# Ledger of designs, part 50: designed miniproteins, single chains, continued (5)

Each design is a single chain, and the fold is of that chain. pLDDT is the mean over its residues in the fold that is shown.

## One batch from the design tools (miniprotein)

Design m17724
Fold by ESMFold2-Fast:
Structure m17724 (fold): chain A 104 residues (1-104)
Amino acid sequence: MSEKFIEKVKELIRELGKEEGLHEGIIEEMEKVAEHLNELLKLRGASLEEIKEFLEKKNISEALLLPVWAFLNEDEKAIESNLLARILKEALEKAEEETGEKAF
């Protein structure tokens, strides 16, 4: 994905996170997820342990482990039950619509 696409995902995460009343620290951690999205999408189908190692390497909070895992595996039930996973999915889908690029 392009730098423009990544910046759009970050903008949308911030907007959606503020609308949902998320604390700034959580929004910043989710923006870090967006910054590494190109590498992260290569982890589709990876185990929780592999995703955890990736987050640790990128200095992203372990609080994002389950949201990121649900998002990457397109687990609709897990996404529906997790606010952060829903924000990631919605931000990505809106970025795809606005830029014409596809992440999946």
Scores: mean pLDDT 82

Design m17725
Fold by ESMFold2-Fast:
Structure m17725 (fold): chain A 66 residues (1-66)
Amino acid sequence: SELEKMVELIRRLLEEAREAEPFEAEILLSLAQMGLAVLKLIPEAQGHPEIEELERLIDEAIAELE
C-alpha cells in the first residue's frame, strides 16, 4: 500500500539521519517531516499508531539537533 511505502521511506530517512553529521541530519529530518505531512493527508493514516510513532521519533531527533 502507499501508506506502507511512505512509512518505509520516512523510516529510511530517520535511519540515515542517525548516521549523518548534524547539517546532513537536519536536511534528512526536514525531508522526513515533509513525508509525514503528506502521509497525514491519507485518511488511513489518521490515528494510525505507526504514524504517531514516526511523528514522535522525528520530533525527538529534531530536538536532539538543537
Scores: mean pLDDT 80

Design m17726
Fold by ESMFold2-Fast:
Structure m17726 (fold): chain A 95 residues (1-95)
Amino acid sequence: SDMDIIISVGQVVIQQGQRLQRRAQQQGDVDTQRRAQSSIRLSQSAIQTIQTDQSQQSIQIARQSLIASINLMRTVARRLGEDTTPLDRSMQTLQ
């Protein structure tokens, strides 16, 4: 279902984001750390939206937030020289 896909993808992005945020912190890259945190918040918001209301409108809003989250996290991964494959897979699953 759309809800299961959004929750599953959001959880993957949050997990990847937590790893990348820690990596940015280890490198002293405050800007990249903040970007990772912002992306995590977007994914958390998407999950909360779909858990609260499963209307077609809420599904669309949650998907848009999640797409923005994934794109931001891809940028974070690239800045840190990390593999984007899990995020690319997440985007394919969502689309």
Scores: mean pLDDT 90

Design m17727
Fold by ESMFold2-Fast:
Structure m17727 (fold): chain A 108 residues (1-108)
Amino acid sequence: MVVLEKTIKVTSPEDTKVTSYTFDLELEAGRYRLTIETKGLPKDTVIGFKLEDENGNVVYEGVFLRNEKGEITPVILDLPAGKYRLTITFGEPLPLGTEIKVTLEKLP
């Protein structure tokens, strides 16, 4: 079950100045897959993530790893039910024409 699906499109010079995107979530208890899909993003761009609970405690933090083919590896999260804030951060300004798809899916 997909609980978050957002596409970010960098279409203006003003958009290139944004390096952090935040999503508010209300989740049931379970295992989740966090996936990032990119188009037009340089392969060496560091992509970080941070998940905070409703009290502002960091429950998950890290960087997305790439495999030997340069594909971004999904992150698996085991979460109690609650309200969360997911922040995705890019190490560099995003080029014009960049598309970022953020997906959070609850696993069976």
Scores: mean pLDDT 83

Design m17728
Fold by ESMFold2-Fast:
Structure m17728 (fold): chain A 85 residues (1-85)
Amino acid sequence: SKAELEKIKAWLESLGLKVEGDYVDTEQLIDFISEKTGMSRDAAEFRIMLITGSNDKKLSLEDTVRILVSLGITDQISLDFLNSL
């Protein structure tokens, strides 16, 4: 729903991620993962590839949330969002 989309966008923004429409820039997410986990940018990119099956320049909110949850970066808002799909 629109309300659940607005909640997830607010949560991602609270983490310091910019949301452009319904997408997050892939390079921004790579930087974020590298800083938060200490993994290399190449390892972060590989993690994204494993979850999404692609190397697109922008990620859907669903893919972004799935990646973050896979890394232990989670909240009830992110779990509720995934369960709403």
Scores: mean pLDDT 84

Design m17729
Fold by ESMFold2-Fast:
Structure m17729 (fold): chain A 69 residues (1-69)
Amino acid sequence: SKEEALALIEELRKRANAATATILDNLAHELSKAPESEVGRMLINAGRAIEPLDPEVGRELIEKGRELL
């Protein structure tokens, strides 16, 4: 669900470096406006973009995105 996605982003933001935190803030903003059907895909795309900066955060976003598809 969108609620689960936003909760994960809040949790990951606490552990993220500054660059990753900015991307997560932007993701949360876009997710709040997105339809429920797009949430999983948006998490996977964001996770892939973040993976080179923070592999653990990127992986957690991809896995959650897969669960929500």
Scores: mean pLDDT 84

Design m17730
Fold by ESMFold2-Fast:
Structure m17730 (fold): chain A 62 residues (1-62)
Amino acid sequence: GPGPAGAAAMAAGASPEGADRAGTGVANKHFEVGVRAAELGGASPEQARAAARAAGDAGGIS
């Protein structure tokens, strides 16, 4: 879901729209697309990467 990536992006200072795009992109299992969508939504490259990474970690239940 978009929640973990969105929360991480918000914590990193991304706009609410950027955070939502990051979460949606990662939820679709398109890490690179998610990062790009977050950047288009106003997140910096570092914020977008941090959000995508955090979502990957949170979604990876072993």
Scores: mean pLDDT 59

Design m17731
Fold by ESMFold2-Fast:
Structure m17731 (fold): chain A 80 residues (1-80)
Amino acid sequence: SPALAALQADLERRATALENQARAQGLSRKEFASLLGQELATLVERHNVRQVYVAFGEDEIVVSLTTEDGGVVEVRFALP
């Protein structure tokens, strides 16, 4: 789906930018989570996202976005 491909590309671009910012600025887990929340809100506004799932693990964060038509995109972040 072109819509799913656009969501995936936007998510991956934002994820890469956020990881680069976190490394460059030495962001805490709380600061990272706050910025991630803002990026996810932007993705929901820009794309037909039905569900947002965020799992906080010991050493990673997993983000899964489900579109209105049931497509799924996922990204994983390593925690500092």
Scores: mean pLDDT 84

Design m17732
Fold by ESMFold2-Fast:
Structure m17732 (fold): chain A 75 residues (1-75)
Amino acid sequence: SAAEAAAKQAQTEAEVKKIFDEEMKRGSKEAKEVFDKALKEKSGLQASIEGMRALADSMGRAFARALEARAQAAA
């Protein structure tokens, strides 16, 4: 029914958001670790570049995981 479909969609959206939020938190920690290491071993400019790249990679993973979860729920 339409009501059952709406309920299933709401549950899927909540699960996808939870997965995305968890991946984003993990990625932020990873990016900070990359930044701190580069700052100690290299320069502030290099640390910023490497930290930004690590954050971008982490964001990509978060979106990929969210899409995967949505696809699995649709199967």
Scores: mean pLDDT 82

Design m17733
Fold by ESMFold2-Fast:
Structure m17733 (fold): chain A 86 residues (1-86)
Amino acid sequence: MDLEEAIEKAREAVEEASKKSEKKLDVEATERLMRTLAKEAEKAGLDPEEIANKMAEELEELLSRGSEHIYLADVSVAIRAVGDML
């Protein structure tokens, strides 16, 4: 997927989890974090699309395991953890 498709996939996952969770998740914060990490990956000589796709996949997996009780902090930590592996 291109960068925009990967970000949209992550936004959809967060929005779906927000509908199932007792707490509203911040879709805009998720997009902002993904764009920041993709930009830093590009500066490091990595493919920003590949990094964004990996972030979207990790986020979907995280949200699928505990969608009912996921906190905004968990989403932010997961995205940053993927960035730290790069």
Scores: mean pLDDT 66

Design m17734
Fold by ESMFold2-Fast:
Parts: structure tokens; C-alpha cells; sequence
Structure m17734 (fold): chain A 97 residues (1-97)
């Protein structure tokens, strides 16, 4: 999992750096940083319910800003949601073992 998370972070960093709007780029970086911190915490704790609640909250923010890139709010939500959703999917796979 750690390797998958680090690879996703690297891919998201490249995507964020490609954003031409500087406010959206900064928001994306913030979403990446906060998403990484949250994803690592959830992965360590194994709390599927917390991960699902965080995804629902991020999706609520995305519903208010349906254009994810290059809009600042969308860039943040996209980066954050991608990281937390990846951890949620990994935890659900482990639960199926």
C-alpha cells in the first residue's frame, strides 16, 4: 500500500504542476498535503468508517464545485478525495481477506 500511495502522490503532484491557474495549483497542493496526512492516518488506524465519512464530505464539496480542474475548490477536492479513496479501497480489500 505505501508504494501505491507514494505513486499516486507523485502522479497528483505532476497533475497539479500542470495546472495553469495559480490559485487552483495552490489549492491542489493543499488538497494533496492534507489528503496525504489523512490517508496515512486512516491507513495506520484501519478505520473504514472514518474513510467513508471523509469521502462523503469531499464529495459534498465536489458537488458544490463540479468542475474539478482548474477551479481551486475542485483541485483541492480532487487531490484530497483521490488519496482518501485509494486508502478506503485498500482497507476494503484487506477486509475481504
Amino acid sequence: MKEVLERLIEELEELIESISNPEAKEAGRKGLEEGRETAEKILEEGNIKEAEELIEKALEELRENPEPLPVPEGAYAYAYTSLVQTVLLELKEKEKE
Scores: mean pLDDT 72

Design m17735
Fold by ESMFold2-Fast:
Structure m17735 (fold): chain A 90 residues (1-90)
Amino acid sequence: DELEQQAKDTFNSLGGDKVSDILTHSSTQVKNQKDKLKKQGSDQKVIDLLDKTSDLLKQASDYAKKGDVDKFSKLVVQAQKTLQEVQKLL
């Protein structure tokens, strides 16, 4: 998977702690966008996908901090795929 390899390359370049910090920030941003869209009456499917994306990014952050590159990369790819589904619905 090209996206999984890109995630691993980023981890190797920046290190687990920095990647973890970036993913924690991204998870918070996704949660904030979800809360805003929910107040605007957006489709429940969009809200559910953003919740899933935020959770996946938080889990990826935890694994990046632990140095579990394989689990981190798989979770980042899953988060990217759920964000792509959100973009298709907007």
Scores: mean pLDDT 86

Design m17736
Fold by ESMFold2-Fast:
Structure m17736 (fold): chain A 87 residues (1-87)
Amino acid sequence: SDELIRRAMELVEEAEALLNEVKDQIDNGQLNEKEAKEKILEAEILLGMALIIVGVLKVQGEEVPKELEEKIERVQRLLAEVKERLA
C-alpha cells in the first residue's frame, strides 16, 4: 500500500537523521557516549520497523520502490559506519 511505503520512508528518514546527529557529534568532538548509544539503538529499531514493512509489501506481492530500497541500504551503511567509529 502507498501508506505503508510512506511509513517505511518516514522511519528510514528518522533513523538517518539520528545517525547523522551522532556522526556530527563524533566529528565535532561533542560526543556523549550514553546519548549516542541511545540514538543508535533508536535508529536500529526504526530501521528494523522499515524492513518489516518492506517484508510485508513483498509477501503481499506489492512492488517496493527502488528509492526506498536504496535509502534503506544507505542508512544501513551509515549505521555500520557510526557503530564502527564508536567501537
Scores: mean pLDDT 89

Design m17737
Fold by ESMFold2-Fast:
Structure m17737 (fold): chain A 57 residues (1-57)
Amino acid sequence: MEKEKEKEKLRERMRKVIDNGRAHLQAEGRASLPTDAQVEAAIETQLKAWEEEEKKK
């Protein structure tokens, strides 16, 4: 199976969720928003958890 494609879809999905949240906070006039680095770190953490689950199976 093409696990890379599934991983890529998960990454895109998480990025969209974060972008939507960011846009909502910006519309409310929030000054502090997550940086791109924080967004990438969060996505990487989720992907690592998914990979660990795959390795255990």
Scores: mean pLDDT 72

Design m17738
Fold by ESMFold2-Fast:
Structure m17738 (fold): chain A 90 residues (1-90)
Amino acid sequence: SKLDELVEKVHKVEEEIQELLDNKDYEGAKELVEKFMKYLEEEYGVSKELVEEVKKIVEDYLKGKISENEFIEKLLEKLIEIVEEIKKKL
């Protein structure tokens, strides 16, 4: 199903983000998050407001305002919110 495909893509992106962070490739992690948010906007109609909220989380992490653990927690919470809103539309 489209939902199963979305869940698999989320897991793959989470794995790739963790690998980039483990290698201290913070710019690569930012680019991957931005690409994934654009994909969610184009394929599932995720709002610009929600995209901007995720961008703020990334920006706060890159500026050292939040820890890596806080970044991962906030990003995961936002991705769960996105998946739940997409489920309501399917």
Scores: mean pLDDT 80

Design m17739
Fold by ESMFold2-Fast:
Structure m17739 (fold): chain A 64 residues (1-64)
Amino acid sequence: DEAEVAERLARLRREGIREMSRVMDQLEEQRDTMSEEERQKRIDEAARQLAERFRREVERLRAA
C-alpha cells in the first residue's frame, strides 16, 4: 500500500528531525566542556545513524 509506505517514511523523517534536535540541544549544553572537533564528530555520527536507519527502513518497506 503506497499510502502506508508514504506514512511510514513521513514518520521516520519526523522522528529523525526530533532526534537531531535533541542531539543539538545536548551538545549545546556541553559546548563549554567539549572541543569543536568532538562536537562535530558527535553531530556527524548522529546524522550517519539516522541516515542508516532511514535507508534500512526504506529497503524493508520496498522488500515487503
Scores: mean pLDDT 78

Design m17740
Fold by ESMFold2-Fast:
Structure m17740 (fold): chain A 83 residues (1-83)
Amino acid sequence: MKAKEAVRGGGGTGGSTVWRVTMEDGRVYGVVASGVEETDDKVTYSVSVRGKIVDVEVPRSASGKEAGALLAQGALEGGAVPL
């Protein structure tokens, strides 16, 4: 899945980051993600979806838009619905 736009909301440092991701089909997803593990190749985020935690791996080389798309995909697989 590919994102058209990805914007970080408040809390973009130190705590949970809120992402607003607009997909190329025009659907918008709100994603709350916390970084839980970082390696040379990737960062693992824990995404909270409908009372469930889904872990999403994001390559360190990913742009903000690519990272947003991966987080939205993980949230969607966890049962998230568009805003």
Scores: mean pLDDT 72

Design m17741
Fold by ESMFold2-Fast:
Structure m17741 (fold): chain A 88 residues (1-88)
Amino acid sequence: SKRDEIKQELLKNIREAGKAGDEEKVLEYETILVALDRMEREDPERAAKMTPLEAIVEYLRRLTPEQREEVLKSLSDETKAAIEAALA
């Protein structure tokens, strides 16, 4: 499925970032995996077709402001900027 492909790509990215010593990128990709898992619980059909960015944006829209801030702390500045643009 598209979800399995996305999950495998994220796992590959986690391994490569880990090998490079990029702990910030590891945390970012793990946060995206959490967003995908949460979306699968809420809307499994839609979650299976989501890109990582779409999943994290939709996940953040469903959180309280305080929970949203905690998730955003785990993301790179580039990913945060992309999410903020999508939420505007």
Scores: mean pLDDT 75

Design m17742
Fold by ESMFold2-Fast:
Structure m17742 (fold): chain A 85 residues (1-85)
Amino acid sequence: SDIDLAVGDFLITAYRLMLEYPESRNEINEIVLKFLKIVLSDLSTEEKIRQLQKLIDEAKKKYPDNVAVQTLVDKLEEIVNLLKS
């Protein structure tokens, strides 16, 4: 599905960002683990959207100047838009 491909792209992007920004590795890993807990859960699509939006909002607030984290936030927003379609 388009969602499965977007999840795969997110994980590849996260790993690449960990290599390009090793100083942000822990922050990237925290976001990836939270993301995977949401998308692999048995929650409804609406509840997954709410939890992903909360993750986006928290990451924007905690790491506003972190380029690697903000790149992942952009990818999370793409996934939320796909879930809404």
Scores: mean pLDDT 89

Design m17743
Fold by ESMFold2-Fast:
Formats: sequence, C-alpha cells, structure tokens
Structure m17743 (fold): chain A 87 residues (1-87)
Amino acid sequence: SLEDLKDDAILVLRYLKKQSTDPEVQELLDKAIEEVRKAKTPEEIISIMEKFLEKLREMGVPEDLLRQAEAMLEGIKKLAESYKEKL
C-alpha cells in the first residue's frame, strides 16, 4: 500500500538521522520525512527520497551510509512498481 511505502521511506530517513550528529543534516531529514508523509503517489515518494539523498551527498554525508540508504530505496522502488502494476 501507499502507507507501507511511506513507512519504509521514513524508516530509511530515520536510520540516516540516527547515524548523523550534524544539526543541518538532521533538519534536512526531518523535512524529508514531512514531505514523504504528504506524498500522494509512489512516484512522489521515490522522487522525494532521491532528491534528499542527493542533497545529503552534497553536504558530505559518508558515501557508505548513502549507499546503504540507496540499497533500501531500491527495495522501495521494487515495491512501488508492484503497487503500480496492481492499479
């Protein structure tokens, strides 16, 4: 469901937030969580996640951490594609 996709995306964002002590990174992730909560489609969730992960990369968040988040996002993308095929 759309809510399951949101829960998975928020879990990834919360994981990243736990790994950072940078207040600017934490604020950006809180904004990402709020945007995911407001998303109306699977495509919007994916777009939000990709946008914020790119911003985190620009801020110098460690590549290993970003790679873990991107791997989790690939799982979300596969789930979103399955959801779209059922519509």
Scores: mean pLDDT 82

Design m17744
Fold by ESMFold2-Fast:
Structure m17744 (fold): chain A 84 residues (1-84)
Amino acid sequence: DLKKKEEELKEFEEELKKEWEEKMAELERKGASEEEKEELKEEFYEKAIEKLKEILGLSDEIVEALRAGDVDKAAALLEEQLKK
């Protein structure tokens, strides 16, 4: 079970990194503004949260903390969830 989740996370991380690098390179070639780059960053951050929720079964409270950018709170809540 855990090994399967680790493999899914690794595959997702590799795909997300490739897509991110390709999209960022495209924006840089087009001379995109910092605002456009921040929008892409927000889009990928939300996509990462959604997939992490799916793979790890994150609680709504952890998801809300991640969306708020409170990574420390999200990490603490995740540690509590994993203790179960």
Scores: mean pLDDT 77

Design m17745
Fold by ESMFold2-Fast:
Structure m17745 (fold): chain A 80 residues (1-80)
Amino acid sequence: SKEEILAEVKKVLDLLVELGHISEETAKDILERIKELLENDKYDEAKYMLEILLDVAKEHKLPEEIIENIERAIELIESL
């Protein structure tokens, strides 16, 4: 569901803020943009943003559970 995708994205963004990799303002802007794309059925664009977020998470060596959660969110978009 769109709600499950947004929940997983929020967890990743919150962790990136906690670790000092992005600001709270940047995290909010990214979350709002992904939400807007999903609400307007722009699934390919939303998926692209999640793939960028996945690359960022891997670059910063985030926990495997968080990486798997982003990958699951990407799969959920493909099922919409």
Scores: mean pLDDT 83

Design m17746
Fold by ESMFold2-Fast:
Order: structure tokens, then sequence, then C-alpha cells
Structure m17746 (fold): chain A 80 residues (1-80)
């Protein structure tokens, strides 16, 4: 399977979970996205851009600080 397509599907699922206020699902999909990005270092730039967009969306919908902190930590980890 195309790893970029898998990343895009995880992004859509995570974005939908954030819009739905399903914070548990959002954290689960974030973990899957991070696993994929770590296993495919070539996807790191796309994953970072997606995570920045997800962080903006999470702030817009008033997501819990725990989710905001986890997304920020994920961005920092991939940029390291």
Amino acid sequence: MDSLKELQELYQKLAQAIRDGDWDAALEELDKLMELAKQNPQLRPEAIDMLRQLLALAREVGAPQALLDRIEAAIAELEA
C-alpha cells in the first residue's frame, strides 16, 4: 500500500475525531499516524504539516489541553 495514502487516511480520521469531539479516538489515530511517520522517515515533512493543521483545528474546536500537548509533542519529536 502507498504509505502516503495511509498517512492521508489517518489524517482524515484524526481530523474527523477532533471535529466530533471524540478525544479518545483522536489520540488513538494520532498514535497510528506517529507509528507510520516513524517507520517511514521520508513522510516526516508531510506528517509535520498535517500535525500543524490538526493542532490549529484542535485549538479552533476547543480540544482538551492534553490533546494539544500531545500534538505539539508529536511535531517536536518528528522535527528532532
Scores: mean pLDDT 86

Design m17747
Fold by ESMFold2-Fast:
Structure m17747 (fold): chain A 91 residues (1-91)
Amino acid sequence: SMAQTREAARYAADSIRKIGDDTERFIREHPERTRTMREAGAAAGELIALDPSRASEIGRRMVEIGRLTLRDHEEGRRLAEAMRAAARAAA
């Protein structure tokens, strides 16, 4: 029904707003971790653009960088730096 569709849409909108608020807070409270992820993502995108066949490999590496950056920023940063070095070497 239209009422059920509107209720579902309102729930989705509220959920998206909360994700946005939580993301803004994380960026404010953890600027270094945010920078690590941004730089790794840019390098990963460059590598995928150069060789799309590596997309699955690079995607899995980005998941690992994200997981480590939340738990151990130093190790996450090292993997992010390795991704950036790989992009620089491929150029």
Scores: mean pLDDT 78

Design m17748
Fold by ESMFold2-Fast:
Parts: structure tokens; sequence; C-alpha cells
Structure m17748 (fold): chain A 86 residues (1-86)
């Protein structure tokens, strides 16, 4: 399984644990964190990636991408680019 596929599956599993109220709150926190960590250009790509997924998966996907970025920024940017090209 590719790293992109693992990331998407992880987001689906975490999304199942959230209520609708919880995913909106987490989504807002993830967006705020992304604005602090990413350049404006990277934020635009990140938002495009997020919009490709159901709202319930978006908070978990964003969290996993931000966590990857803190550990390995190049890998996170590569994952974002790969998802955008799909």
Amino acid sequence: MSKVEKLIEGAKEEGKKLTPEDYERVRERIQAEARELFSPETIEKFEKVMKKFPKEEQPALGRLLLETYRTNPEEALKLIDEIMKK
C-alpha cells in the first residue's frame, strides 16, 4: 500500500471516531495550525487536498498531514502534491 493510501485509510478510521460537532471543531484547529506552519502557497494546496475528501475525513487527514510535516516536511509536501494530482 502506498503512503498516500495509508494516510487516507488512517483518516477514514479516525473520522469514524468523531461526532459531526467534533469534526467541525477539530477542522478549525487544524486549519489554524496549517496557517502557522505552511506558506500561503502550501496552505492553498492543503485546502484543495482537504476539499477532495468527505467532511468527516478532513480533520483526521489534516492532522495526519500536519504531523507528517512536523516530522518530515518534504514527505508531507510530496503527499499533498500526490493527492492533488489524483
Scores: mean pLDDT 77

Design m17749
Fold by ESMFold2-Fast:
Structure m17749 (fold): chain A 97 residues (1-97)
Amino acid sequence: MSKKVLDEINSLLSKAQQLIKQAKQALEQQDYQKAIQLAQQAIDLANQAIDLVVDAYKKGLISKDEATSLIQKATDLIGEAQQIIAEAKQKQKQAQA
């Protein structure tokens, strides 16, 4: 059923967004290692969501427009997480200098 797979994809994306929020909080607290770890977990969940979207589209369970929208959301979350990792690594290096 298309609804069940959409619910699963949206659950993964929501969890990734929560991890990004927690990673940003860890950055503000200067816990750079935790920020990197949480952001990496968000990337992993967003990639799992993309895999489910691609599989669901190939099986005819979701439309091309739905697939494109969900991949865009996942890609945006990956981009945010990558920015957090880059900032955390830069600040961690500065703190050790």
Scores: mean pLDDT 88

Design m17750
Fold by ESMFold2-Fast:
Structure m17750 (fold): chain A 66 residues (1-66)
Amino acid sequence: SEKEELEKKLEELEREGVRAVLDRDAEKLLQTGEETAKIYEKLGKKEKAKRILESAREVVEQILSE
């Protein structure tokens, strides 16, 4: 089902996000956060999508600020 495929994609994006944080890859972290937020929007979880994107942007800001 589409929901199961989206949930699997979320798990993959979570792993990529963790790697991006460890690698200090701000571009990859933002990309991963944006893709995660889009999937939550597709699942009808707009508020959760907003929180995920805000959290990703905060971590990106921390990386860019050193």
Scores: mean pLDDT 82

Design m17751
Fold by ESMFold2-Fast:
Structure m17751 (fold): chain A 87 residues (1-87)
Amino acid sequence: SLVDEVFEKHKDASAYELAKAIVKAAFERQGITLSDEEIERYAKMLLELAKTGELFPNDPRLREAAILVAFLTDDPIAVLKRLQEKL
């Protein structure tokens, strides 16, 4: 999968660098080019979501991150787990 390719290429990177790489690659695959600010914002949201261990947390501030992860991959739980393992 795209996620597995990104994780393999960034296996020694920090959780933050992996989150940025996943966000960038997934949106580029859909033909969308994100700004550096957008990549940073989404990467930070993904890391906060990963820290909770929940895909759909009760905190509404993290719901955008949950929607983002569901958009990025067919297995959002695996993405969050891999990011959490790097934290």
Scores: mean pLDDT 76

Design m17752
Fold by ESMFold2-Fast:
Structure m17752 (fold): chain A 97 residues (1-97)
Amino acid sequence: METKVTVVAAEKDGKTILVLEAEDPVSGKKHYTAIVTPKPIDVAAAKTPEQARKLLEQAASDAEKIVNEDGISPENEEDRKFFKEAKELGDKARAAA
């Protein structure tokens, strides 16, 4: 069995917040990891779906180091709110891809 991972993005206070949603195929539970990028990423400004995906991947790599220091978790109330807002933006980005 494979774990389904969905990446969504949201912008808040000039920052891009990437939220990774992973669904455990055995338990059916969803796990969330929030990553804040040091610089805002305008996914909507990308002219191709391929370009948008690469921007998100690069941002995730950079944000991974920040998460290791801040310990950002979607279980935190603000992080969960960011995820809910990110879903709408993520759906638009996925539709463009």
Scores: mean pLDDT 51

Design m17753
Fold by ESMFold2-Fast:
Structure m17753 (fold): chain A 89 residues (1-89)
Amino acid sequence: SPVEKAREAALEGVRSNTPEGAAEHAQKAAEMIGGKNGREAARDAFELSGLTPGEAVAVGAAQKGIDSNTPESLEAARAAMEAATEAGG
């Protein structure tokens, strides 16, 4: 399925053994399936790298902001802030 392929792409980023590599591949995974499902795939991939869900979403949103250069980066940043607040206590 597209979700499985997206997660596999994100796992390759985890294998890079850097947060930046994980963020790049997680964003690519999100772009493959789009929307909420894309963001969930990105979060799952980052969680497998040992990050908390909040940290993973924040890193993913930051990377998407850098790469996408679109108004959607604001929605991603907002979602990351909400997730980070919720997961961080």
Scores: mean pLDDT 49

Design m17754
Fold by ESMFold2-Fast:
Structure m17754 (fold): chain A 68 residues (1-68)
Amino acid sequence: SALDEFLELRATAPPEVAALLDEALAAIQDPSASEEEKFRLMARAAHAALQVDPEFARRVARVMREIY
């Protein structure tokens, strides 16, 4: 599942990036969170993932979109 792939990506991420991935996932799964807040946290996580490498960032962005 997309969630399983997200958790695998999170497990390989540096702690700082993993924390941002956790925030993004929590927002995506929170029905009370605004669409603006969800997109902002997803974008922040994707940007941080880009500092790891472009392929990692692409996988993170795709999986977050599939969960959303």
Scores: mean pLDDT 86

Design m17755
Fold by ESMFold2-Fast:
Structure m17755 (fold): chain A 100 residues (1-100)
Amino acid sequence: SSVKEKLLELAERLKELVIEMLKLVSDDQSEVELAEELYNKFIETLKKLSEEDALERLREMMEQVRELFERIAPKLPEEKREELEERLRELEEEIRKLAE
């Protein structure tokens, strides 16, 4: 399904964004590796769900990633914070459009 393919693409982009955010605030490589494993399991779960259930789970994960961003934003350089905020907003809009 084209919707499911797009949904999985957005989930991969969300994973990349989270890993980049964690690399900016964590000096512990094991924390980054754990996040990669958890997101890989999340994406595998999405593959097994219906389109509707996968979209709901992706939306929930997007909200958690937004909360993570707000938590780490004070630790980020201004230019990097603005870049990540824009990328996060673009992902939120793409996911919203997919739900409509």
Scores: mean pLDDT 86

Design m17756
Fold by ESMFold2-Fast:
Structure m17756 (fold): chain A 85 residues (1-85)
Amino acid sequence: SMAAFREQVDEAVEQLKSSDPAIRARATSKLVVLMHEAKDEEQVQYILEAAEKIREENPKDSEVAQMAENIIRAAEEQLAKLKAA
């Protein structure tokens, strides 16, 4: 469901704020998985907005900001494909 998708994205976003590198690494992997599992425009848009917020809240050269930028690119590509279908 969309509610379950949002809950998983929100949990991963919160875990990215952890001071523990292992927790941040797991959260990064989870967000990448969720991006690939996003099936509709609403799910892709939700993770895109979450990634944009992460990029804004972190230093530009941080690992977290770089990961967020990669998710943004993947989400934009998926939105283009969904709109073409």
Scores: mean pLDDT 82

Design m17757
Fold by ESMFold2-Fast:
Structure m17757 (fold): chain A 96 residues (1-96)
Amino acid sequence: MAPLDAEEKEYLEMGRKFTEMLLEVERWVAEHSTGRVGEESRRTREELEELLEKTEEGDPEAIAELILIGKSIAGETSPTLEEQEKEYKEILEKLK
């Protein structure tokens, strides 16, 4: 049984697509920047690639993070970091 409802699946897909777009942006920055900016873009790219890989493996933490990203793009997340952290934990507990 899939642990996600239709709305959660939509947010997950939105978060995944946004993360893939960020990977393309970070690749572009790395190709057109030298020194510190290029190094930072490489690290961010590695972190985003790991997030997508873990999501494909079914890691609940990675799935919850992408859902939260999707919700933030849709403007559906809470405005404070504390409330966003609570929402992340609720999604994570539901996925276990």
Scores: mean pLDDT 76

